# Ledger of designs, part 93: designed miniproteins, single chains, continued (5)

Each design is a single chain, and the fold is of that chain. pLDDT is the mean over its residues in the fold that is shown.

## One batch from the design tools (miniprotein)

Design m19448
Fold by ESMFold2-Fast:
Structure m19448 (fold): chain A 66 residues (1-66)
Amino acid sequence: MEADVYLALGLIFLAIGKLDYQRGDKEGAVEAYKKAIELFRKAIELGNKDAEPYLKQAEEELKKVE
């Protein structure tokens, strides 16, 4: 299902963002979290509500880096 693909990609970018943030790469973390947010929003639009808690997590992580 297309929504599941967007959820999976969002999880990958969320993980990349966390790693970048841990390494001190704030720019990389911001870019990765923004991509994760976009992908999770797309998953939700397509009917995958399992993306909602991950969207919230990505938004909170982005706030910590900005």
Scores: mean pLDDT 85

Design m19449
Fold by ESMFold2-Fast:
Structure m19449 (fold): chain A 61 residues (1-61)
Amino acid sequence: MVGDLYEARSDYTAQRPDEIDLKRGDILEILANWENDWVLARNLKTGEVGFVPRSVLAGLT
């Protein structure tokens, strides 16, 4: 998972300051696994780093 590429399956709006917004089709690099089905990720399109729910991601690797 860490270092793997994932695609956003849907739009996501950040609910907390440590989260990032996603648009469907954005590609994310996984930086760390977290509790409660969250990941720390970098959005390769925007360059933003933050938490997103794992449930909105689909693996590309």
Scores: mean pLDDT 78

Design m19450
Fold by ESMFold2-Fast:
Structure m19450 (fold): chain A 92 residues (1-92)
Amino acid sequence: GLKELLRLIGLLLRAIGLIFEARLTGDKEALRRAAEELLEAARLAKRLGDREAARQVLRLAEELRELAEELGDEEAIRLAEEAIRLAREALE
């Protein structure tokens, strides 16, 4: 419904902001928060069957995984990979 769609949009916007923060500062806490927001967005996109949102989650989660590898944050890598997996499942 509309409430879930607005929540999904909010999760994606927060994840985008946190990814930019992590790129500028190297802050691993911002990186992990971004990964958690994307993981929740992936779960919600899959539940809603929103393929457009799932594509956006996939793109952002792949970008986040690359940044997490650069910063050496194994937890953020794991969370990003889970978001990628769920987003890919939502696209099937």
Scores: mean pLDDT 88

Design m19451
Fold by ESMFold2-Fast:
Structure m19451 (fold): chain A 69 residues (1-69)
Amino acid sequence: SLAEAEELLEEAERLGVLGVVRRDVATLQKAIELAKKALELAKEAGDEELARRFERTIQNLEATLKELQ
């Protein structure tokens, strides 16, 4: 459901911030996993706007992960 996708994105964003603050690669990887799951749910629901938002979040998290390594 879209509500489940939104909840997963909120958790991914929260873990993303935490991973940056702590410089914790494992936490950032978990955030990326949750964001990818949220993206799949948004695509299944046909919500293109929400899917694009999740794609940007994933790209930002992956860029941050690359900078920490």
Scores: mean pLDDT 82

Design m19452
Fold by ESMFold2-Fast:
Structure m19452 (fold): chain A 94 residues (1-94)
Amino acid sequence: MATKEEIIKLINEAFDKIEELARKYGNEDLVRKIRAARDHLIALIENGEVKTVEEAIELFKSLADIIMRDAPPELQEEIKKIVDETIKKLKEMG
């Protein structure tokens, strides 16, 4: 199974891509929400509250849904692609 460090790396890569998209659209409020969501998820993994790949996927998906709700429709579709690909990679690790 994936190490905690591998899960954190993949999540950070996903949030970095989502943040870059939000910046390209000039949405600074969305950038702040993306950063807060990443910090929250990483903290829960580091603190041992999220222990499994499955739990990490469930929380990541939940946080991504919140981010997408606040994003314009064109950005939502691109974020969804990053989220779906990241979930696929996390499942391959678990």
Scores: mean pLDDT 83

Design m19453
Fold by ESMFold2-Fast:
Structure m19453 (fold): chain A 87 residues (1-87)
Amino acid sequence: STVPTTPLSDEEIEAIAKRVAENADNPAIVTAGMLIVVGLVVDGHTEEAKRLIEAIIKELQKVLAKDPSNKAAKETLEMFQKTLEKL
């Protein structure tokens, strides 16, 4: 293997996804989540990046199921969906 970087575990993906979704109103946490996705793509871990985005989308959908009026969760969901489409 040409790059000995350990990809994110399923537990780490779940933890990051929940943090981003529960804090969609916090631009620092949302930005940190996006930077992790970008870092994974830059390091050649595109499939791990896709799994992380899909996990974030799933958790954001759960937030919106509980509160459909949550504008920040909706905007964050749209942002990650657009990012996934580009990968």
Scores: mean pLDDT 83

Design m19454
Fold by ESMFold2-Fast:
Structure m19454 (fold): chain A 79 residues (1-79)
Amino acid sequence: AQSRAELEAGLERARRALDLAIENAETTPEISLEDIRRILEREREELKRELKETDDPERRELLERALELVEEALKRLEE
């Protein structure tokens, strides 16, 4: 129960760090945005692998939320 809250807090921190990185990348060359996209694509594949391996419903739900956050960030970069 508490471990779930800690992981959710970790996801919120990761989201804030990602938003900051994207915002800062807008003042840098386009190549920096491509590097961020590649990192996010790698994280997406890793989260998909973890989802495939996990039998824990609670962990699966958290991984699905993390995957949604990464996919949302990738969508924003494509726009």
Scores: mean pLDDT 70

Design m19455
Fold by ESMFold2-Fast:
Structure m19455 (fold): chain A 92 residues (1-92)
Amino acid sequence: LKEKAEESRKKVLEEIKRLEEEAKKELSEEELKERKELEKEIYELILKALEKENLLSPELEEKAKLLAKGYALSHSIEELKETIEKLKKYLE
């Protein structure tokens, strides 16, 4: 049971590492900086959503950080901006 949680975490970390390597090869330095800013905004909005639902915990904060990073590396800038708008609307 604890082993399955650790295995899932390893798979997520491996996928994020692969996305980071691909991004460094394919994306400009300018786009990488913009994606990093959008990643931070998505992470902050996820934390606010978790707080609103009384779900905020160190474990979920770590998961939110990984989700924001993976999302920022696997979606277009336009899709990231759309996600930010949807999260902001949810928090209203």
Scores: mean pLDDT 77

Design m19456
Fold by ESMFold2-Fast:
Structure m19456 (fold): chain A 77 residues (1-77)
Amino acid sequence: MIPKEAFELEVEGTLYLMKGAIYEKIGDYKKAAEEYRKAAKLYREAAEIAREHDPEYAEKLERAAELLEEKAKELEE
């Protein structure tokens, strides 16, 4: 099953994702982008750890990280 370390990193990433969403909603796009990039980094780290045990879960995390990096770029004009 999902390694505990990978799950803990995903939880951390999700907290940063939530912070990013709050900053985006209030119009602080610079802080939103910073938080989304932190979330993406944590999701990638979780994916690397999970890949050996749950490649499907790892792929979902990598896809989430890619979307968050793209969103951060869009917010930083």
Scores: mean pLDDT 85

Design m19457
Fold by ESMFold2-Fast:
Formats: structure tokens, sequence, C-alpha cells
Structure m19457 (fold): chain A 66 residues (1-66)
């Protein structure tokens, strides 16, 4: 599944989120802009749902399926 992830808030918070995503072997990250990323999630439906719910729980993270 592919998602557009838009980050806002502090640079430190944005870096933390990017490092979390890059560190996951089931996640592929492509930078589209200074705070916009294309994220490709692989793995089980449960694993994908858990990552998306984690990201959506942060008010400075917008996640849209593409």
Amino acid sequence: MRYRVTLSGSVTRQIGIVLRLIGDPNVEVERLGPNVYLVTLSGSEEEIEAIIEELRSDPNVEVTEV
C-alpha cells in the first residue's frame, strides 16, 4: 500500500518520524518535498494498520492513501 505522509511541527519531531519509518524493513520512503514523503508499506494487513494508526495519532502527521 502507498501513502502520502505530510509532516508539520518541529524539525526534531519530523526527523524522529522519518527515522522511525526508515528503520522499518517493511517500509520504503521516498522524499517528495521538504516535509512530504511517499511511504510504501509491505507486510501483513495488521502490521500496515498498526503503522498507519501510529502515524495518524500524531496531530502533526497527515496520512493519505494514494
Scores: mean pLDDT 82

Design m19458
Fold by ESMFold2-Fast:
Structure m19458 (fold): chain A 58 residues (1-58)
Amino acid sequence: GIAVAKEDILPETPEERYIPKGTILEILKEVDEDKVLVKVLATGEEVIVPKSKLEIIS
C-alpha cells in the first residue's frame, strides 16, 4: 500500500531515518506492533518508521 508521512519523523533509534512530512512511502511489511518497514519512493531506500505517523492512501 501507499502511505504519506503526516508529520516529520525524527530518528529515535539506529534503525530509524529522518522522514520529512509529505514523503511518499510504500508499505512493505510490519516489523512489530508499532513499526512498519517502508520504501521511500523518491530514493528507493528501505526504512523503519512508526505506523502512527503515516496516512495510508491506497
Scores: mean pLDDT 78

Design m19459
Fold by ESMFold2-Fast:
Structure m19459 (fold): chain A 57 residues (1-57)
Amino acid sequence: SSQIEKLTAQAVEAARAGDADKVRELLAQLASLPGVTEADVEAAERAALRAYIEAQE
């Protein structure tokens, strides 16, 4: 849809690469966007965290 989808996708890619700092940065940018809800942030966090954990295992 918009910047929310782009930032979420980038956070997931960063998570797969094992770049925790980049994931945190991208999620912080997502959370700062106008119109973003807590549910949007939690969904992005969950997607990135899942990808990060799977990449580390």
Scores: mean pLDDT 81

Design m19460
Fold by ESMFold2-Fast:
Structure m19460 (fold): chain A 89 residues (1-89)
Amino acid sequence: SENLAIAYSNRGAVYKNLEQYLEALQDYSKAIELKPNFAKAYANRAAVYESLNQYDAAVHDYKKALELKPNDEELKRKLEEAEAKLKEE
């Protein structure tokens, strides 16, 4: 259900703040599985991937978040930052 997807996303945010990145990824991935159009869950999972220096995965998720929210200027900036880091690799 949509409410269950939101609950997983919220718990993922708590894990991310605790720097429990594996648990955060699991919860955000479950939120996305339950609600594939969940832009916020994609953006938050991308931020976790950035914390893990997994910039390819971060770019993929930020692009998906932007497809869902094309006018989100913060997501555009985050995507550009992640793409710049990916080019450094």
Scores: mean pLDDT 90

Design m19461
Fold by ESMFold2-Fast:
Structure m19461 (fold): chain A 60 residues (1-60)
Amino acid sequence: MVEEINELGRKAQKLYDEKRYEEALKLYEEAVKKAKEFDPTIALVAEHELRKVEEKLKEL
């Protein structure tokens, strides 16, 4: 479970670095959903990353 969340986060980070924010947002949203079911602390970190991507999209 944690490995799957980490994999989603890693892929989302690569998309973010490539300026593909909408695709990154989608993967972070999935990671947050899975993290909430597994561990609230991991979910908090994932939600923080998701918020960063959302703010970036609003600036575009």
Scores: mean pLDDT 75

Design m19462
Fold by ESMFold2-Fast:
Structure m19462 (fold): chain A 68 residues (1-68)
Amino acid sequence: QPTMADALEELGRKLGVSEEKIREIVELAKNGQPMAALELLARETGKSIDEVMKEVQKTYIEMLNEYL
């Protein structure tokens, strides 16, 4: 089953974030710091936290549809 960490990883790759920063974002989410993960992704992409949250939710739904 895809997780929020998987959605953050996929979005980070789509937005051109470096693999090292994607790993940091994923580790934050897995360690129970999802807001810190979203903040780091927002800073790396120049987007607002609200924009990143909407895009993560969209990516997660798309991954769920592909999993089924």
Scores: mean pLDDT 82

Design m19463
Fold by ESMFold2-Fast:
Structure m19463 (fold): chain A 55 residues (1-55)
Amino acid sequence: EEEVIRRGLEALAEVKKLNDESATNGEFAEKVRALPPEVKEAIARGAREGTRRHL
């Protein structure tokens, strides 16, 4: 299911772009909350994988 992993990486790239464009943590949080549920799930999956590979 490489498509799920690819979507996760794309979602992380979008989050990074939103963070770079946001002046405050509050603005960034509002933009992240506006993302579709499936994108939020892909981000959460990517974060869990990243944490496990580092720790």
Scores: mean pLDDT 65

Design m19464
Fold by ESMFold2-Fast:
Structure m19464 (fold): chain A 75 residues (1-75)
Amino acid sequence: SKELLEAIGAILRTIGLKLDVESLELSEEAQKKLKEGDEYYKKALEAFKAGDFEKAKEYAEKAAKKYEEALALAK
């Protein structure tokens, strides 16, 4: 379905951003954004496992935004 493919794409993009953030030496503020991103990432995976692909995409996009914020704040 369209929703499944969009959820997969959002999750894969979010994994890439998460790995980029985790590869860096982070300031305390950047670490806070990483933790916020990880909370949304966990929710995205839980929604995906439940078959709620719309929620999985929404949470993955929220996680991605937090990871982007962490990258901007990275040392």
Scores: mean pLDDT 89

Design m19465
Fold by ESMFold2-Fast:
Structure m19465 (fold): chain A 74 residues (1-74)
Amino acid sequence: MEKVQKIVEEGKKELEELTKKNAPVSELKKVYDKYVKEIKKKAEEENIPEQERQRFLGEVSEAYDEAVEKIKAK
């Protein structure tokens, strides 16, 4: 659980840095896809319950949506 949470936090931080630098949406998508894959792999390895896995994926998805919205608003 703790290790999956760390991956989620790292993903959020990277998306925030890209948003701050006005990166292309394509770059945000690459980062989002990378972290979704890592979260899924780590959750499987740590036998994280489906409910918690969905929560972690939801957090990264929300951060990605917010980042894309901020970039498009500029």
Scores: mean pLDDT 81

Design m19466
Fold by ESMFold2-Fast:
Structure m19466 (fold): chain A 56 residues (1-56)
Amino acid sequence: GPLSEEEKQRVLDAMERAIREQDVEGARIVIERAIRDNASDPELVARLRALLARLA
């Protein structure tokens, strides 16, 4: 089912932590996996893609 706003925020917080703790390639892999896992949620995918763009 769709994630709650609190669950979406937890995903985003985890991705921001990955950006801080991983190298660029490690963070990219983690964020791309989150995009695939949440492909049914276009708003969350857009937010995750914005985080991925920060690595480019």
Scores: mean pLDDT 81

Design m19467
Fold by ESMFold2-Fast:
Structure m19467 (fold): chain A 65 residues (1-65)
Amino acid sequence: MLSDPELRELLLREVEASMEVIKAAVEKTVAEKEGNEEEAKRAQERLDEAAARADELAREREALA
């Protein structure tokens, strides 16, 4: 089972992954507002990648809970 230090480290990694998701979502919204379809697609791809990483970390934490 996770010790407190290991749990804190995993939670910090999850926070970092969540911040990447937020950043990509903001970039997508800005690109959509500007009518920049290429940037919007690029931001969507980054959002999908960041969400997949966040899901992996969440699965790791759930498996250890």
Scores: mean pLDDT 79

Design m19468
Fold by ESMFold2-Fast:
Structure m19468 (fold): chain A 81 residues (1-81)
Amino acid sequence: DLAEAAEAALADIPATEEEVRARLPPEAAERVVRLLEEARRLLEEAVEAAKRGDLETAKKLLEEAARLVAEVGELIEEALA
């Protein structure tokens, strides 16, 4: 279920933001948090699209959010060396 997948990803964002703020320098944490906030926005839109039956839009938004999450992962790895 696309809505359940998006909701699960949304649930993980606050914990990731907390970990990032605890482990990274403030400048790196701020950059990562901004990308996570954009991913959260896309995931919220994906949930809404899926619930109204717009599965094509929901899938596209999930794919865009997944790309931002991948970029976040790269930035975390770079900041941690």
Scores: mean pLDDT 81

Design m19469
Fold by ESMFold2-Fast:
Structure m19469 (fold): chain A 97 residues (1-97)
Amino acid sequence: SMEAERRRRILQEVVDFLKEAEAELKKIHPDLPEEVRNRVLSILAAIRAFEYKKEGKEELADILLDMVTPEDIERAKEYLKNNKTLEEIVEDLLKEQ
């Protein structure tokens, strides 16, 4: 059905985003601890969700936010306000270990 096709496309966009984000992280820091990598990906998912909301793509935003803790959502809002780069986000989280 068209509904099932739409849902598959939405899920594919989420998967593609996460794969791209992981690939970019590996380019910057191939030796990232798993916990730090997972926290960075979570925060990036929240950032992407806020971008999707601005674009009117609320279903994509809701899927991404459902996977993120309230703490990581708050952290993502802070990083967006301060226009933090991926490298700066990684460095901040590494300092917290």
Scores: mean pLDDT 84

Design m19471
Fold by ESMFold2-Fast:
Structure m19471 (fold): chain A 83 residues (1-83)
Amino acid sequence: AEELLEKTRRELEAALEEAKKLIDEGKVEEALKYFTERAERILKRVEEEASKIEDEEKREQVIREARELAKKALDELLEHVNE
């Protein structure tokens, strides 16, 4: 569970960094599309891995925290667009 969230955080941070580079190049629309598509793929993988967790409460917590990490990264990307 913790390892899955740590991996998820690292993948979202990598996606955020690449999207920020696109914004710095003036490619805001491309950056948002790139991040959104990558985040969706990451979250789908998290749901697949979380399905292997027998503890229902732990499974729900991992999925919820992963979605919160993705939302936080998107919010940070939007702040970078606005300065």
Scores: mean pLDDT 82

Design m19472
Fold by ESMFold2-Fast:
Structure m19472 (fold): chain A 70 residues (1-70)
Amino acid sequence: SLSDSLVQSGVEALESSGQTQSAEQARQLGQQGDYEGATQVAQQALKQSPSVNNQSATQALQRAQQLSQS
């Protein structure tokens, strides 16, 4: 689904920034349909390490969350 693709993009962005543990948490939450939880994980990573990859991850997961609530 589009939401699943956005979760995968967010996870890959977190992995690219070296946030391997956060990427795994976001993947597991996304698989459970907890897009809000996945977004919070990415937001925490962005707050601790502001980077383009962490920003991209947060945006992708926020889009997945919005689509799941539409």
Scores: mean pLDDT 81

Design m19473
Fold by ESMFold2-Fast:
Structure m19473 (fold): chain A 74 residues (1-74)
Amino acid sequence: SLEELLERFKAAVETLIKDLKEQGYSKEEIREVLDRVIDLLVRYAKENYGLTDEQAEELRKELREFADKLIEKY
């Protein structure tokens, strides 16, 4: 389901943010990496799960909001 896919992608995003922070990357550098990764995840989901454009934009929005909240806690 789209909800299960979102949960899996959120877990991957959180793991990546934690790893980059532990390596000493700045908030700005982490945001730049996450922008690219989120674009790749949304593209992957469209190609492999047959998401509509509306579903893809919802997925992008949710992942970006999730990532921004985690990065801001730094």
Scores: mean pLDDT 86

Design m19475
Fold by ESMFold2-Fast:
Structure m19475 (fold): chain A 102 residues (1-102)
Amino acid sequence: DGIVSLEAFKDILKELADKAGDKELYEEGLKKLEAIEGDEETQKALGEELWEELKKNSFNEVDKNTLKLLEPNRDTKNTQMTMLLILTGRKAGEIIEKKNNK
């Protein structure tokens, strides 16, 4: 989807955190969403942090193509929220994998 509501982003964050069994993941995600919805300076600072983290963790062709799609709009709230969901989803997946593999 091109555009999703803030409420939909919160619901997805909760589902990811619940699936991982990690309440802190949801609480951290909410704080970052609030920062993105904050003033322009706070939004830009967090957006740059999320973009750099996403680049650092992009290793395969799918990840690189995702970066190319996000890059033109990386300074927008919607794209920054999307980057947050991608990073949170990756963290949730890692937590689940570690629990299953010990």
Scores: mean pLDDT 76

Design m19476
Fold by ESMFold2-Fast:
Structure m19476 (fold): chain A 70 residues (1-70)
Amino acid sequence: SREQVVELLNKAGKMMREGKYEEAIKHLKEALKLVTNPEARAHLEKAIEALKKGDVEAAERHLCRAVCLL
């Protein structure tokens, strides 16, 4: 459900701010399994890519865009 996706994305955001990038990526991948909107999925994938590069600012922007598309 949308509520489950938002919960996972909120957890990912918290983990990102705490520097727990691997846990954040795990939650984002779990959200991707539940999200069907192609634009939201693209932003979640870009958030994962940003976290792999350590770019928390870019990851947060993509996360916010994904939430707005749900």
Scores: mean pLDDT 85

Design m19477
Fold by ESMFold2-Fast:
Structure m19477 (fold): chain A 80 residues (1-80)
Amino acid sequence: SSRDQAINYLKLGYRYLQQGDLQGAIDYLQRALDLLQSNYSDDPSSQQAITYVQLGIDYAQQGDLQSALDYTTLGLSSLS
């Protein structure tokens, strides 16, 4: 499903963050965000995940690895 695909992209983004690959992380987090916004914008857990993933992307773009990891984790938890 698109939800499972979004979760898989978030997990890949998280893995790239752990490796310090900020550009790889941003690419996969953006793919997850696009899927969540297109398919699940009316679902409260997905709305929460969208907010957290956007913050994760914003912090990754700033080079704040720890905040990017923390918000990506919150996004994943919102979808579990």
Scores: mean pLDDT 86

Design m19478
Fold by ESMFold2-Fast:
Structure m19478 (fold): chain A 60 residues (1-60)
Amino acid sequence: MEVTEEEVKAQVDRYGAEKVLEGARAGVETLTASGDAALAAHGREDLEKVERLLKKLGLL
């Protein structure tokens, strides 16, 4: 899943920063449950990207 700054901002506008972060964490759990280590790693990278963008925007 490709995460863009624009997409993160749109989700924050709709759901709030905490809900966006919760969703990203839930996504990592889902990908980890798939049993695919590469997919789980990709999910963790997306979570780090979301957290980094939220911190950059002053929302975390």
Scores: mean pLDDT 73

Design m19479
Fold by ESMFold2-Fast:
Structure m19479 (fold): chain A 58 residues (1-58)
Amino acid sequence: SEMREAVREEAELTAELIKAAVDVVLNPDDEAARAAFDAALAALEPARERTLALLAAA
């Protein structure tokens, strides 16, 4: 179902965000780590919106 797919995608993107956040904390002067965190955060936003829209339509 679309709901199951959306929830799984959001969970996977959330895991990537947590991994990137850990890298930023451990390497605060690493600009590449900061950029990866920002990219992961940007990718998670539309996935969350998709999940919320599907929940509202159910």
Scores: mean pLDDT 83

Design m19480
Fold by ESMFold2-Fast:
Structure m19480 (fold): chain A 93 residues (1-93)
Amino acid sequence: REDLEKMIEAVKEGNWEEAKEAAKRYLESKSPQERARDFAALAINAVGYELEASLKDPRLRSPVKDPQKEADIYRKALEVFREAEKEHPEAAK
């Protein structure tokens, strides 16, 4: 959990190198099933925030101030995760 959280935090800060290192540590410590679950959770969050940003209905909005910004962060986290899996396929076994 900590490595996934560090990856998301690094993405928020724009620190791509730290995000990639955190993603690598995460892949080395997690089973394929856990990775699939967490990847799905990141994707669901990205889609959810994108939908909230597009609808602009106050009744459907989360208490998050900027849903589009949150969606962008989760999209970037997914990209870093996918790049880490490609660069470290042995860790993804």
Scores: mean pLDDT 72

Design m19481
Fold by ESMFold2-Fast:
Structure m19481 (fold): chain A 67 residues (1-67)
Amino acid sequence: PSEEEKEALKKKVEEVGKKVGEGLGKLYGSDDIEVEVTVEGDTLVIKVKVGDFERTVERSLADLLAA
């Protein structure tokens, strides 16, 4: 994948992460809801925290762009 494609994907993913976090916060009325989206090298890392609940999902950027 090109650098332009990777940069565009990063921006979209960060934007979606923010919107999801805002939506969840509004839905539950809680400040304990946190959604963090990070790109580490060629891997997309999505971390979701709700109170004591925490999950991390990892996806390859190459696999996402090839779909």
Scores: mean pLDDT 67

Design m19483
Fold by ESMFold2-Fast:
Structure m19483 (fold): chain A 57 residues (1-57)
Amino acid sequence: WKNLGDIYFSQGKYNEAADAYKEALKLKPEDAETANKLREVLALQGQNPNSEIARII
């Protein structure tokens, strides 16, 4: 699952990457690296337009 998430992330498929990382965390809830990658993907999905606007203006 983590490997699949990394593949989707590299392809810009953030929805699929987030789902794969969530499944990886169900198997290893203590995996801080996977948790951080999931947070990064979710930030890119939910924050991307607002983050760019805030950075420019």
Scores: mean pLDDT 70

